Designed miniproteins, single chains, continued (4). Designs and how they scored, part 13

Each design is a single chain, and the fold is of that chain. pLDDT is the mean over its residues in the fold that is shown.

## One batch from the design tools (miniprotein)

Design m12416
Fold by ESMFold2-Fast:
Structure m12416 (fold): chain A 125 residues (1-125)
Amino acid sequence: SREEQLKARVGSLVRDFQEGLLDMVDLARALAHLPVEELRARLRERADAILRDFTAQLLQQKSSLSEEEAQEFFALLREALGEAVRDIKAIIRRTLPPDLAALLAEEFDALLEGLNQAIDDILNS
């Protein structure tokens, strides 16, 4: 069904997003020896790249959807992106040193805020 197709597209995008978040976790672990401001800058650079690339994908998705389908699609996507960030924040809090987990959580929250803003801008364009 069309509903199943939309859910499958959301699922694919959420999986790509989750892979991006896991790549940021791996980057943070690899760069944990750097001064905190340099580490934060590197994480922010990666988050900005994820935001840009993901926003481009969302624009392409909107082009293939009716207005009604776009509202449903982006509502499902917002919920799933928020859940993915919540789940990974829980994981990093259990598995990483507290300071590193806090830095990642801040960058993940900023990335999610940026994505929610991009979705608003796309739906209002």
Scores: mean pLDDT 90

Design m12417
Fold by ESMFold2-Fast:
Structure m12417 (fold): chain A 61 residues (1-61)
Amino acid sequence: SDLDLAKALMKKDLGLSDEQIEAILANLDDEAKAIATIKAADPSLSEAQARNVINFMKSSL
């Protein structure tokens, strides 16, 4: 449930699609790949913002 809430919040706050969120979740253990996935999904996000997304998702697992 916490993960589903985190996904809903990421969609609402960052405008990410379900496909983009699942791609990020698949790569959470590889920070460089997770950052690359987030930035490919939304190039307007900074690397620091991408790291914040990863940390938030990890805290929701």
Scores: mean pLDDT 75

Design m12418
Fold by ESMFold2-Fast:
Structure m12418 (fold): chain A 69 residues (1-69)
Amino acid sequence: MEELQKRLAALEKEIAEAPSAERYTRLGALYFQMGKLEESRAYLKKALELDPNHKVTQELLAIVEKKMA
């Protein structure tokens, strides 16, 4: 639990300074690991706004949305 919280905080700081599709994808993946599907979906959509053709983000978003249905 604490390890994931530390990774989340560090990544949020990195995104505040330099947002990127890769960093938003990592943030979405961390929320998915924590079972926070709505937050995961939101950040993966932000990643796709920056890079619509990022295949790994598209695949992860599809998995998250299937679990929300």
Scores: mean pLDDT 81

Design m12419
Fold by ESMFold2-Fast:
Structure m12419 (fold): chain A 59 residues (1-59)
Amino acid sequence: GEAEAREALRNAVAAARAAGASEEDVQKVRDAMERAIEQGLSGDEVGRAGVRAYIEAGI
């Protein structure tokens, strides 16, 4: 549900920051995951969107 998706978003942002990502790259991860949440995707799909953005940002 949305709560699970929001938890995945918080965890992904925290992980990106812990990995030394710039705030610009953290924002890219957040934007990708928020877009997935807005589309009604599952928590798993939201997590995958975050991972894809993370890899594309080179984090």
Scores: mean pLDDT 79

Design m12420
Fold by ESMFold2-Fast:
Structure m12420 (fold): chain A 89 residues (1-89)
Amino acid sequence: MKVVEIGLAVPASKRGQGLGTKAVKEMLKYAKEVLGADKVVARVLASNKDTIKAYEEAGFKVVDVIPNVEIETGDGTVVEDIVVMEKEL
């Protein structure tokens, strides 16, 4: 079983006009057909509800929550819970 992990901690304001779900579906096709992946895992900031929704609409499910993760950003370090989502291909 080959697992491909993707990260999307992008602010909702940068997601664009409904293209997020389309981009996720295109990435899933690439992961299956080009990378030979059997499963895709995504890690998302728990506060980024729009990103979580886009992944759910693409068929991902929440499988875990990793609490109190220290994340270095361009604006400094933040501590947030990470939602782990997966989709089998």
Scores: mean pLDDT 71

Design m12421
Fold by ESMFold2-Fast:
Structure m12421 (fold): chain A 75 residues (1-75)
Amino acid sequence: SLDEIKKKLLELADRAEEAIRAGDMATARQYLAEIYQLVAEASKILSKEQIEELEAILKPRLERLARLAAAQREA
């Protein structure tokens, strides 16, 4: 279901954030790859409206991950 996909994507984003904060960029990249794979697979079965809903919740989380990763590289 859409709700299960949303839950899994947010869980993966949380795990990616934990990995970035720990300095484990290899693990963070794996979780990001899983997020993009799940979005690609979901886009094949979801309506345009459902895809837009997923994008709305994921975009701010991905932007946060990018900022955290940039900060880790500067540290």
Scores: mean pLDDT 84

Design m12422
Fold by ESMFold2-Fast:
Structure m12422 (fold): chain A 68 residues (1-68)
Amino acid sequence: SAELEALARKLGITVSLIEATARYAAAEGDPDGDAEANAARLIEALVARREQLRDLGDLFRLASELFG
């Protein structure tokens, strides 16, 4: 999505890296759950809060808050 591309550009990384990180965090945080659905929900949360995410550290902080 355009919002995800804008977030990737803002953080200086690729959309693919955000998606891979979200899948990893979802699988680690809820190993018994649907990792793809959980990753999609994490990406939605990241996009919703994209203006508050200024660097890569903020992204990992939010992922940790949501999954552990």
Scores: mean pLDDT 76

Design m12423
Fold by ESMFold2-Fast:
Structure m12423 (fold): chain A 89 residues (1-89)
Amino acid sequence: SNRDKAQAYFDKGVEALRAGNLELAKKYFEKALEYDPEFLMALAYLGLVYWKMGEKEKARKLAREAYENADKAPTELEREEIKTIYYSL
């Protein structure tokens, strides 16, 4: 299923980000969005990766897009994390 694949790639992206591998994290979050284009958490995290890479304008644009749609995220925890990422950039 595309949703399960999106989640698996997102989880790999988070692991890569924690390890400091920004290029790998970017690829995994982009892959998650290929399987689920509405995956707002992956969009927010992709913004965070671009911010850490110094691509600050692109980062803010992606984080804002996720933030503006945060109410559509399936859990309150995800909504809070999307908001936190946006305000941290």
Scores: mean pLDDT 90

Design m12424
Fold by ESMFold2-Fast:
Structure m12424 (fold): chain A 64 residues (1-64)
Amino acid sequence: MVLRSMALNAVEYARNSTDLEETRAAVELALGLADSLILDGFTKTGEYLKEEAQRVLEEKEQEE
């Protein structure tokens, strides 16, 4: 599943980025891809990815 791989890669990029703007862009991409997965019927995978992306953003924003 290409969308799943892209979403996972976006979450990993967000985790590894030292730039908050890059993290936000990667999180937005991951959230959009996760929403597409949910619409395609992969609800559990999409919900997991949305939670992970949001968690990464919260952690990085606390590092400000």
Scores: mean pLDDT 79

Design m12425
Fold by ESMFold2-Fast:
Structure m12425 (fold): chain A 105 residues (1-105)
Amino acid sequence: SEVKEKFKEAAEKLIDAIREIARKYGLPQEVIDRIVERFRELAEKALEELKDDDTFSNIVSKLTDIANAAVREIMAETKLTPEQRREIARDVAKALNEIIDELKK
């Protein structure tokens, strides 16, 4: 399925970006590994729900849900300042937008 392959590639890129963002903000490797595993679970569930006739909008929606879950997991795993919370949310949104733009090509 072309839809599933595109989603899988985009989800893997998003997971890699989240790993780097978590590392940037000093999360321990054990915490990063746990967050990444949670992402893989969400991506697998989204992949199972995707149909061959799903639109680009459906892929974007599922990627956005994963990105939002990421922000929540990172916030739950560490004591962050309000400024760090804004920076993480911004970095995740930027990564998501870059991945979505690549999918349009």
Scores: mean pLDDT 80

Design m12426
Fold by ESMFold2-Fast:
Structure m12426 (fold): chain A 70 residues (1-70)
Amino acid sequence: SLEKELEELKEKYGLSDEQLELIRRMAEAMAALPSAEVARELGAKVLESVSPESLEELLEAARLFLELVE
């Protein structure tokens, strides 16, 4: 369940409600894409652009992904 995974991430990384909402939106946007291949390709492009080494950079990658699909 996405909700259980989000709760585990919140506990493990000490996420704020705003950060959790961003991750939820990203997961929902990924699920709405026409194929898993499209989701992987867009995700790879965003990660390559941001190269996240921290939680903050990973959340910035999520924001950029949402801008690409929204």
Scores: mean pLDDT 67

Design m12427
Fold by ESMFold2-Fast:
Structure m12427 (fold): chain A 107 residues (1-107)
Amino acid sequence: SEEKKKEFIEFLEKRLEEIAEFLSKHVPEREEEVKARVEFLVEAVKKVAENKSPEELKKVTIEGLRQFTREVVEELRSLGMDEVAEEVEELGRKFIEEVEKKAEELE
């Protein structure tokens, strides 16, 4: 339903904001880049939510989160922040699990 799609988007925005805040505390010099990546992912998901099926919305969201997590982890490792990178990988894994569960409410 439209209401469930809105709840899904709000859930995504809140969780991505929490991840961005975590990253800002550990890598403040990358704050603006992280914010831009989050905004790009949210806008992509919103566009899919308006025009596509719940299955496509779930797929785009999970693929977007996997790409976001991979890119952030690679950047952190390139900076020698391996411990922070491992924490981000775990946060990303948990977030995808939560998205899969939340997306069941859309189908």
Scores: mean pLDDT 82

Design m12428
Fold by ESMFold2-Fast:
Structure m12428 (fold): chain A 71 residues (1-71)
Amino acid sequence: MEKEDFVVGSKVRDSFGRVLTIMASFERGDKLIVLAGDEDGNLYLYEVDKETMEATKYVDGKKEKTTLEKV
């Protein structure tokens, strides 16, 4: 997957069915750091592995695994 799949303004869906708009993304080593927002104004930070495309979201101090799929 190319970083263009995570450009600002692109929409992705997480494993919980939420549609998110990418607000910011940048590469950091083997990870993509993605900031995305939902329709209700909630912001989520994801660390995405470039090889597996597995995402890790931090919720209430806990690590939560998810996927991000292009809409």
Scores: mean pLDDT 73

Design m12429
Fold by ESMFold2-Fast:
Structure m12429 (fold): chain A 92 residues (1-92)
Amino acid sequence: MSLTEEQEEKLKPLVEELEEKLEPAVKEAKELYEKTGDVEAARLIIAPPLLEAAREILEWLKADPTVEPAVVEEAERRVAALEAELARLEAK
């Protein structure tokens, strides 16, 4: 139903790399939100790098045949939701 400890251990280097790439955007979005209260502006800062990270994780999950199909499908739904949210924010 979730990733095994062995799968999580294999994913850990990718997650750490993606977290390191996301950290500046998360910090900037958080500081902007705390200063202005502008949720949409904060989302526009974090959404693009978060979507990129989510896509990389999804590609990794698809490449591992031991990952349950339900986990891949849930990840695909989350990526689609992030894509829709970013498109909505950019269309305004």
Scores: mean pLDDT 78

Design m12430
Fold by ESMFold2-Fast:
Structure m12430 (fold): chain A 61 residues (1-61)
Amino acid sequence: SMAEHIEKQKRSLAGAEEAIASGDRVVLLVARRELEKLLPTVDESLRERAEAILAEIDRLL
């Protein structure tokens, strides 16, 4: 369902936020790659959050 897809994407974004909190470069590089793969199919309601997270990861790398 759409709700299940959105919930799964929210968990992926939460994982990326945890990567930011970790400060671990290897974890950040993995999170960046996974988020870049997610962005083309991310739900419109989550797009701004996803783009903000990616920008923060890029700032930290």
Scores: mean pLDDT 85

Design m12431
Fold by ESMFold2-Fast:
Structure m12431 (fold): chain A 58 residues (1-58)
Amino acid sequence: ITDDEIQELVAEAWEKAKNAEEAASILAKLLEEKFGIKLDPKLSPDELAKKITELATK
């Protein structure tokens, strides 16, 4: 996964979302659908952002 791909998914999630919690939920769903990465839905938006950055820098 590239950083550019992650940024595109983040932008799509924020376009559809009304708040940060909804954006995090949509982003987690998109990551699972497109890359098969299942994130814990209990993660806060900050924790989710850290996990995504870690995946992008691998």
Scores: mean pLDDT 69

Design m12432
Fold by ESMFold2-Fast:
Structure m12432 (fold): chain A 79 residues (1-79)
Amino acid sequence: SSELEELTREFIEYVERLIELLKKNFQLSPEQQALAEQIRALMAEMAATTDPAKRLALMRQAAELMQQLLEQVKEQAAA
């Protein structure tokens, strides 16, 4: 659907901005860099698929990994 295509584009743009902000403001560990690359790989799969169910599943997976990355960076910044 048109709405899902728009949501997919907005989600990718938002997550990419977050990853770039994290890289610019924090020194990411190798593990955190690997997480960021996993998120980018999921977003690339999401952009490449036309299956709405697969797009939503990939979006949820990317969101879960992004939450994990944000929590790790918060913990590192507090140390």
Scores: mean pLDDT 85

Design m12433
Fold by ESMFold2-Fast:
Structure m12433 (fold): chain A 87 residues (1-87)
Amino acid sequence: DPLEEALEENRRKAVEFPKSKLEPKDIISGESFEKSIYKRENALISDKPGDGRVIHPKDYLTIDFTEVATIPGALFESGNIKPRFLL
C-alpha cells in the first residue's frame, strides 16, 4: 500500500529530522503544554502492522513532560529527536 508506506517514511523522517528547539518564551505550562507534547508525539509515530500507528498511551507513562519530552519505547528510546521543554 503506497499510502501506508509513504506515511511510515514520513514518520521516520519526523523522528530523525525535526530538530526543533523550545526557547523559554515558547514554553507553555499546564494542559496546553501536555497537548503540545501529544500532538508532536503523534507526528513522530511509526508503528506498522496492528493498531501501532500511534504510540500506545502506556508507553508514555514514563515520560517527563516538564523537563524533557521524549518518545519512549524500543523504536524511539535511542532516537536523537525529542521535544525539549526546559523548566
Scores: mean pLDDT 41

Design m12434
Fold by ESMFold2-Fast:
Structure m12434 (fold): chain A 80 residues (1-80)
Amino acid sequence: SRSEEGKKKAKELLKEYLELLKKLGAPKELLDVAEESLESGDFSKFIEEAGKLLNERGETELLVEIFRELAKKLKEEALK
């Protein structure tokens, strides 16, 4: 989406969830992908790669749930 409002909201959401993910001990690879997506604006890449990393690690249901909520919000705000 080219919506400035959607892009701004997506960046704010990703920043807020990035801080939460750091506190929950998310893997560095996930954090790196999130940071790259903040710089590039490629939220589709973030959703795809972060989802794979969480699935491969068999992480806690809570961390996966937090990611799913973020992914849903990013899709609705930035990827309309």
Scores: mean pLDDT 74

Design m12435
Fold by ESMFold2-Fast:
Structure m12435 (fold): chain A 58 residues (1-58)
Amino acid sequence: PADLVQRFTELSGLPFAQAAKVAQALDYDPAELERVAQELRGVPEDQRLQRLSQILSG
């Protein structure tokens, strides 16, 4: 789990604590983590938490 969380942190630009919570919510699914990371990569840093909320709510 730690390796997946660290990779997700690096790809998404989220803080590690937030990335860990997202990974847990997605049941550490590598495919879903990759999809979310790719979607967040194009989002400005100050908007990533808002975008993340939309992804997890939809």
Scores: mean pLDDT 76

Design m12436
Fold by ESMFold2-Fast:
Structure m12436 (fold): chain A 85 residues (1-85)
Amino acid sequence: SELEFARAFQEALALMDALAERARAAGRDDAMQEVVDEVIARSPPEIAALLRRLRDLHLSGDDDSAAAREVAATLRRIEAILAAE
């Protein structure tokens, strides 16, 4: 369901935040790319695909393409679903 997808995405982001905080506490300020790649590797294929699109858009600075708009629409939908809970 869309709710299950939204929650799985939220869990992936929570894991990313936890790993990033641990890396910063360990003095590993350069570990963010490794953290992102680890979360992608641990995520279900559908969540991994969305995270890869977000990573690629962020690294390229792309905020106005059709792909960027589609990802932004997906994120707004996820946020709306989670806010309704």
Scores: mean pLDDT 81

Design m12437
Fold by ESMFold2-Fast:
Structure m12437 (fold): chain A 55 residues (1-55)
Amino acid sequence: MEEDIKKLEEIIEKIDKKIAKLKAQGASPLEIDIEEGVRALVEGVLSLLKKKAEE
């Protein structure tokens, strides 16, 4: 479970870097919104795994 948490944290970091790059390059708001949506889904799963790990 700890290894899965680390993998999800790494995915979030990569998404954050991609969002920063898109913003710097003046990408469309839609492209940024899609990446933000994916980030929110991954963060939701990470939150559930962290809660389960505390039990």
Scores: mean pLDDT 81

Design m12438
Fold by ESMFold2-Fast:
Structure m12438 (fold): chain A 99 residues (1-99)
Amino acid sequence: MEEEERTKKLIEEVEELNEKLKEAAKKGDVEKAEEYLREIAELAPEMAELAKKYGILSEEELEAIEREVERAREGDLEAVRRVAYATLALATLLKNKLK
């Protein structure tokens, strides 16, 4: 119950950031769009752990995401983008699993 509530809050946070990202992109605000992608990527470790707990990710898939998160933290902009979009996909899958 408590963990399901935490998972729903995390999904809502990712969805809110995605809406802000879409609005920034529509306005051509590249700096704000990149900022929101980084914020979404920062939520990846918690999202991936929950996805593993709910049976969406294997241990190997979790480890692969953790490696990409490390690359993103080291300043790899392509890794930031990959991690952010992976986080958005995991949020959608978790939302479907819980509803």
Scores: mean pLDDT 84

Design m12439
Fold by ESMFold2-Fast:
Formats: C-alpha cells, sequence, structure tokens
Structure m12439 (fold): chain A 78 residues (1-78)
C-alpha cells in the first residue's frame, strides 16, 4: 500500500476510536499503529490488538475497518 493509503486507514481507525468511548484514550495511538503496521506487513492485526487488552467486539470492528479499506484499495487498482 502507498503512504497515502496507509494514512487514510489511520484516519478511519482514529475516527472509529473517537466514536468508541469504551476504548481508553491512552490506547488510541497504539491501536492505530498496530492496525497500520499489520496492514503494511500484510498480516492480521488480531494478535497485536489482543495484546493491547481490547474486547473481541472492538477487535472485530477494527478488522472489518481494515478489511473494507483493503478491498477499496484493491478495487481502485482494477
Amino acid sequence: MTDEELAALAARVRAYLAATPAVPAALREAIVAAVVDAVRRGVSPTEALRALGLSDEVILELEIIAGVHLLEVAVRRV
């Protein structure tokens, strides 16, 4: 993915976290970094997000956000 596409993913994750009061504010940038790094490496963010102590519900929503972003990027290339 390009740096622009990764920045767009980071913005989407930040927007979700800002709307999700169950997630502690202190963890938000660590969560953004974990999702962006996982997508950059082509791996699932699940293990990194579990290590941050997130609920399964929040992990699933972040995985959906990353998956939708990857699908949109793939569609734009075709």
Scores: mean pLDDT 81

Design m12440
Fold by ESMFold2-Fast:
Structure m12440 (fold): chain A 85 residues (1-85)
Amino acid sequence: SDAESLLKRLEKLLEEAKEILEKLEKGEISKEEAILELEELVGLAEIILGILKIELEKGLVSEETVEKAEEILDELEELLKKVKE
C-alpha cells in the first residue's frame, strides 16, 4: 500500500541519517555538511508524516502507522540535535 511505501521511505531516511553520523565520526564529512544533509532528511520525513496524517483522516492508515512515523521523525530530530551540539 502507499502508506506501507511511505513508512518504508521513513525507515530508509533514518538509515541514511545513521550513515551520515558514521561518516562524520570517521572524519569523511564536516559537521556543517552533516547538519545540512540531516536537515534535508528531517524535511523529507516531515512531508511524509504530513501525507500519512492526511491518509489517517481518510481512514486509509492506522493510528499505529502514524505513531511509528512520528517516532522515526523524533529519532531523526534527536540525531540532528546531537550533531548541532
Scores: mean pLDDT 88

Design m12441
Fold by ESMFold2-Fast:
Structure m12441 (fold): chain A 88 residues (1-88)
Amino acid sequence: DERERRERFRRQVAELNRRLAEIYRKALEVYEKLLKEGKSREEAFKEAMKVFEEEAKKLLEETPEELHDTLESMFTVVRLAFKERVEK
């Protein structure tokens, strides 16, 4: 029973990681598209972060409450990774 519950939790966390990678990719695609259109890095980053936050909010609303603290921590890590990547 407890083992099955832990395995379910681990599988749910793995799925959240996969979905977060997709959200990160979407935000990065928006960033690159805006740069190609002649937008500044600052403007492109703000618009990409807006897309990230909208997708993150949807994911949080679709996620069971017991995973919300885990997901919020994951959002923080991904936000930092995205910022670091676009500022290089």
Scores: mean pLDDT 83

Design m12442
Fold by ESMFold2-Fast:
Structure m12442 (fold): chain A 81 residues (1-81)
Amino acid sequence: SARREEILAMLRAAREAARALGAEEAAEILDEAIRELEETEDPAEAGRLFQLAMGKALSLLSEEQRKAVEEAILAAREAAL
């Protein structure tokens, strides 16, 4: 599904950005969400997992780190569409 692939692309971009920032705990949360999402083909469940993982990961980041991750997500979403 296009929605599931979009969510996977956004999560992968967020994980890469978190790793580049040295935010290992946030990156691990995102990596776990990617694995869980790869085990489901339900777009609704994928959306729920994305929101939960992003909420947890972003809560561990500074304002500057959150902005970098959000910019990476936007770029990945535009590339997936």
Scores: mean pLDDT 83

Design m12443
Fold by ESMFold2-Fast:
Structure m12443 (fold): chain A 86 residues (1-86)
Amino acid sequence: ATLTLTLTKEKVGDQYVARAEVRSADPTTDRLIVQLAVKGESAQVTAESDGEPVRVELTTPSSEIRADGFAFDKTGGLVASLSREL
């Protein structure tokens, strides 16, 4: 099964908060751990699927990051692209 992750970044006060929505077509998906760390205009997305870590580092000219979807395969590989608006 493929897991779909939608990321939205918002600013709350002086902090940046990332919101992730994860959807799976397979309810027996064992583990998905997703961490999004944001520092300044840089963002790092770390995901773990089936015990294998997946890491994506994103650098943006602004604190506004919107991803229409990230999809991971069963081996933890990232198979979806990130779209960014300036």
Scores: mean pLDDT 44

Design m12444
Fold by ESMFold2-Fast:
Structure m12444 (fold): chain A 90 residues (1-90)
Amino acid sequence: MEEFRETAEKLIEDVAKKAKEEGDEKLAEEVRKKLGEMARLLLNQEPVDVARKPGEEAVELLKKQGYPKLAEEVKKATDELLELAGRLGS
């Protein structure tokens, strides 16, 4: 459990820093909020379809605002969070 929290927090912070560099602080906060919610839902053993939604919302928001490269980085972070959550259940 602690390993998941530490790894998830680092993943989220790394992507949020990229969002701040490419856009602004408000964009970084939105990414951090959405990925943090996804990690929380995964830690609470919510169904993957439910837990994935905040991450998908972040990807769509970034695409709509013209940050396609950042959207790919967020998508990779969501895939890594899902893989980490899979290790908790195994």
Scores: mean pLDDT 80

Design m12445
Fold by ESMFold2-Fast:
Structure m12445 (fold): chain A 103 residues (1-103)
Amino acid sequence: EWKEKLKKLTEELEKMLGSPEARARADQLARDIVGVVEFLYPDLPEEKRELVEIEARSIALARVMLENGVGLDKAKEALKLIVEHSDFPLLVAEAMELLRRIE
């Protein structure tokens, strides 16, 4: 249920990005986050890898939304889901940091 809600919020945040440059930045940030998680957890099951990709994408989009000053309410919702439900301390820490900056 929370995974489905996070995926929908992520899709809504992606639609709010108005520029190719903002999308490229979010894509790069998401890849960087996934790369760190894969380095720390090389043997993750496929289902958990898919979840990490969704969480990393949500965090990357929230960072870009914060930089642009738009979509902050939806970004907060997505980040709160990660803080409450993520199995990955690194992703929880990143989400908490962004929530503090949005406040």
Scores: mean pLDDT 83

Design m12446
Fold by ESMFold2-Fast:
Structure m12446 (fold): chain A 55 residues (1-55)
Amino acid sequence: MQRILEQIRQLEEVKADLRERKAQETDPAKSATLEAGIAKVEQLIAELRERARRA
């Protein structure tokens, strides 16, 4: 369980960084790439949270 919670914490930090970078990005193509990255990280966090809840 502790290992999964640590992975979630690290992914939350990555998500926060990507959101900050997206907020500063003025290029719509790069902004779209950052948005896709955020969505992927959110999916991984949700999956890990589900695993932690089952354990």
Scores: mean pLDDT 82

Design m12447
Fold by ESMFold2-Fast:
Structure m12447 (fold): chain A 65 residues (1-65)
Amino acid sequence: MPTLEELERMLKELKELAAKGIKSAEQAVILVESGLKMLREGFKVPQSWADKILELKAQAKAEAA
């Protein structure tokens, strides 16, 4: 399960990719921000949601290459 710090680091990296015009990174930013809100409210992030973020991050890195 991703920690709050891992999600914050991931958000920073995804924002840099989104600034390059990568649409998958823009989508991942929205999901990470939603997950950070859930964690701050004391909820656990579902594994399926975490898997989708990792998929979008991998896609964004592939599009940036």
Scores: mean pLDDT 77

Design m12448
Fold by ESMFold2-Fast:
Structure m12448 (fold): chain A 80 residues (1-80)
Amino acid sequence: GVYIPKEIAEKIHELLQEYLDGKLTPEEFIKKFEEVAKEMSKEQLEALLEQYKEIAETAKNPELKKLFAEVAKKIEELLK
């Protein structure tokens, strides 16, 4: 299966932690995520898209649902 490299996963985790700590707005998070996403292959982006769609569907927090839905949309745009 396709996996996300540790360095990329750590960058995404750090961005998510900064968002949860109130250090990033949703817009700032998405912008920084796009920069990290440019370092990923199409196969890695497709795997991440599948994961984020699942999180958007299962998350109980409406703010997180919206954030992951917007990130998923950006990944779909990058795959075109």
Scores: mean pLDDT 81

Design m12449
Fold by ESMFold2-Fast:
Structure m12449 (fold): chain A 70 residues (1-70)
Amino acid sequence: SEKEKILEEFKKLVEEFIKEMKKKNFPEEVIETVKALAEDALEKMKKMSVEKQKEALKDFKEQMEELLKE
């Protein structure tokens, strides 16, 4: 399913993002907040159309890249 593929990509991005945050010594509280937000987003994405899921994935990736920048 295309929906399942997008959810799988989202999960992989979240795991990679959290791994990078840990490497950069982000505060534990921030990491836990990101995890909670990601779990909530994943649950909501399951109920979305493929088009909205793709948009949510893109938005998350952009937010991740911005937060990891200098």
Scores: mean pLDDT 81

Design m12450
Fold by ESMFold2-Fast:
Order: C-alpha cells, then structure tokens, then sequence
Structure m12450 (fold): chain A 66 residues (1-66)
C-alpha cells in the first residue's frame, strides 16, 4: 500500500542517517550501543505496522547496517 511504502521509505532514510552517525561515533562504544539499541527499537516498532514481507525486509536491512 502507499502508506506501507511511505513507512518503508521513512525507515530507509532514518537507517541511512543512523549509519552515518554510527561512523561518526567510531571509538565511543557506549554511544554506539545506545544508537544501535535505538535503531533496533525503531525497527521493531515500524515492523509491527507493516505486512510480514515488508517487516522481514526492514529487519534484514537494519541487521545488514548495524
């Protein structure tokens, strides 16, 4: 659906930004752990709003980046 496509696009943009922040936090394990936990929580929350196929895709994408 259009709403699902919009949520996936929003997630992809947020994940790309999180990857940039993760690179900038290199050498700060506490900040990295906090960022990764936040991304994992956001992924779980978005996945609950998606079809099983789209939920699997966003989870796989998050795992590939983190």
Amino acid sequence: SADEAALVAQFNAALARAAEVQAALAGDPEALATLRAGVQQYTADIAKQLSPAAAAEVRARAAAVL
Scores: mean pLDDT 86

Design m12451
Fold by ESMFold2-Fast:
Structure m12451 (fold): chain A 75 residues (1-75)
Amino acid sequence: MEPSVEEYREGVEKFLNLLKEAGASEAQILQAVLWLVSQARSEEHLEAILEVAKKYLSEEQVEKLREAAERLLEE
């Protein structure tokens, strides 16, 4: 069931924004995104997470996250 990929994306945005507002470092935000990617294990959720991550992380970091997630999903 897909309650809404858009709602999931908005939830991730709120989560990461709260971390940033709480004073989380870029490294801590990157770690949080890595956890989300690891938990998702699906392309739709992966794409939603990466879309949000672009607001908080560099394009290079987001691309590396995509590569890492692809390797984890395919092993």
Scores: mean pLDDT 75

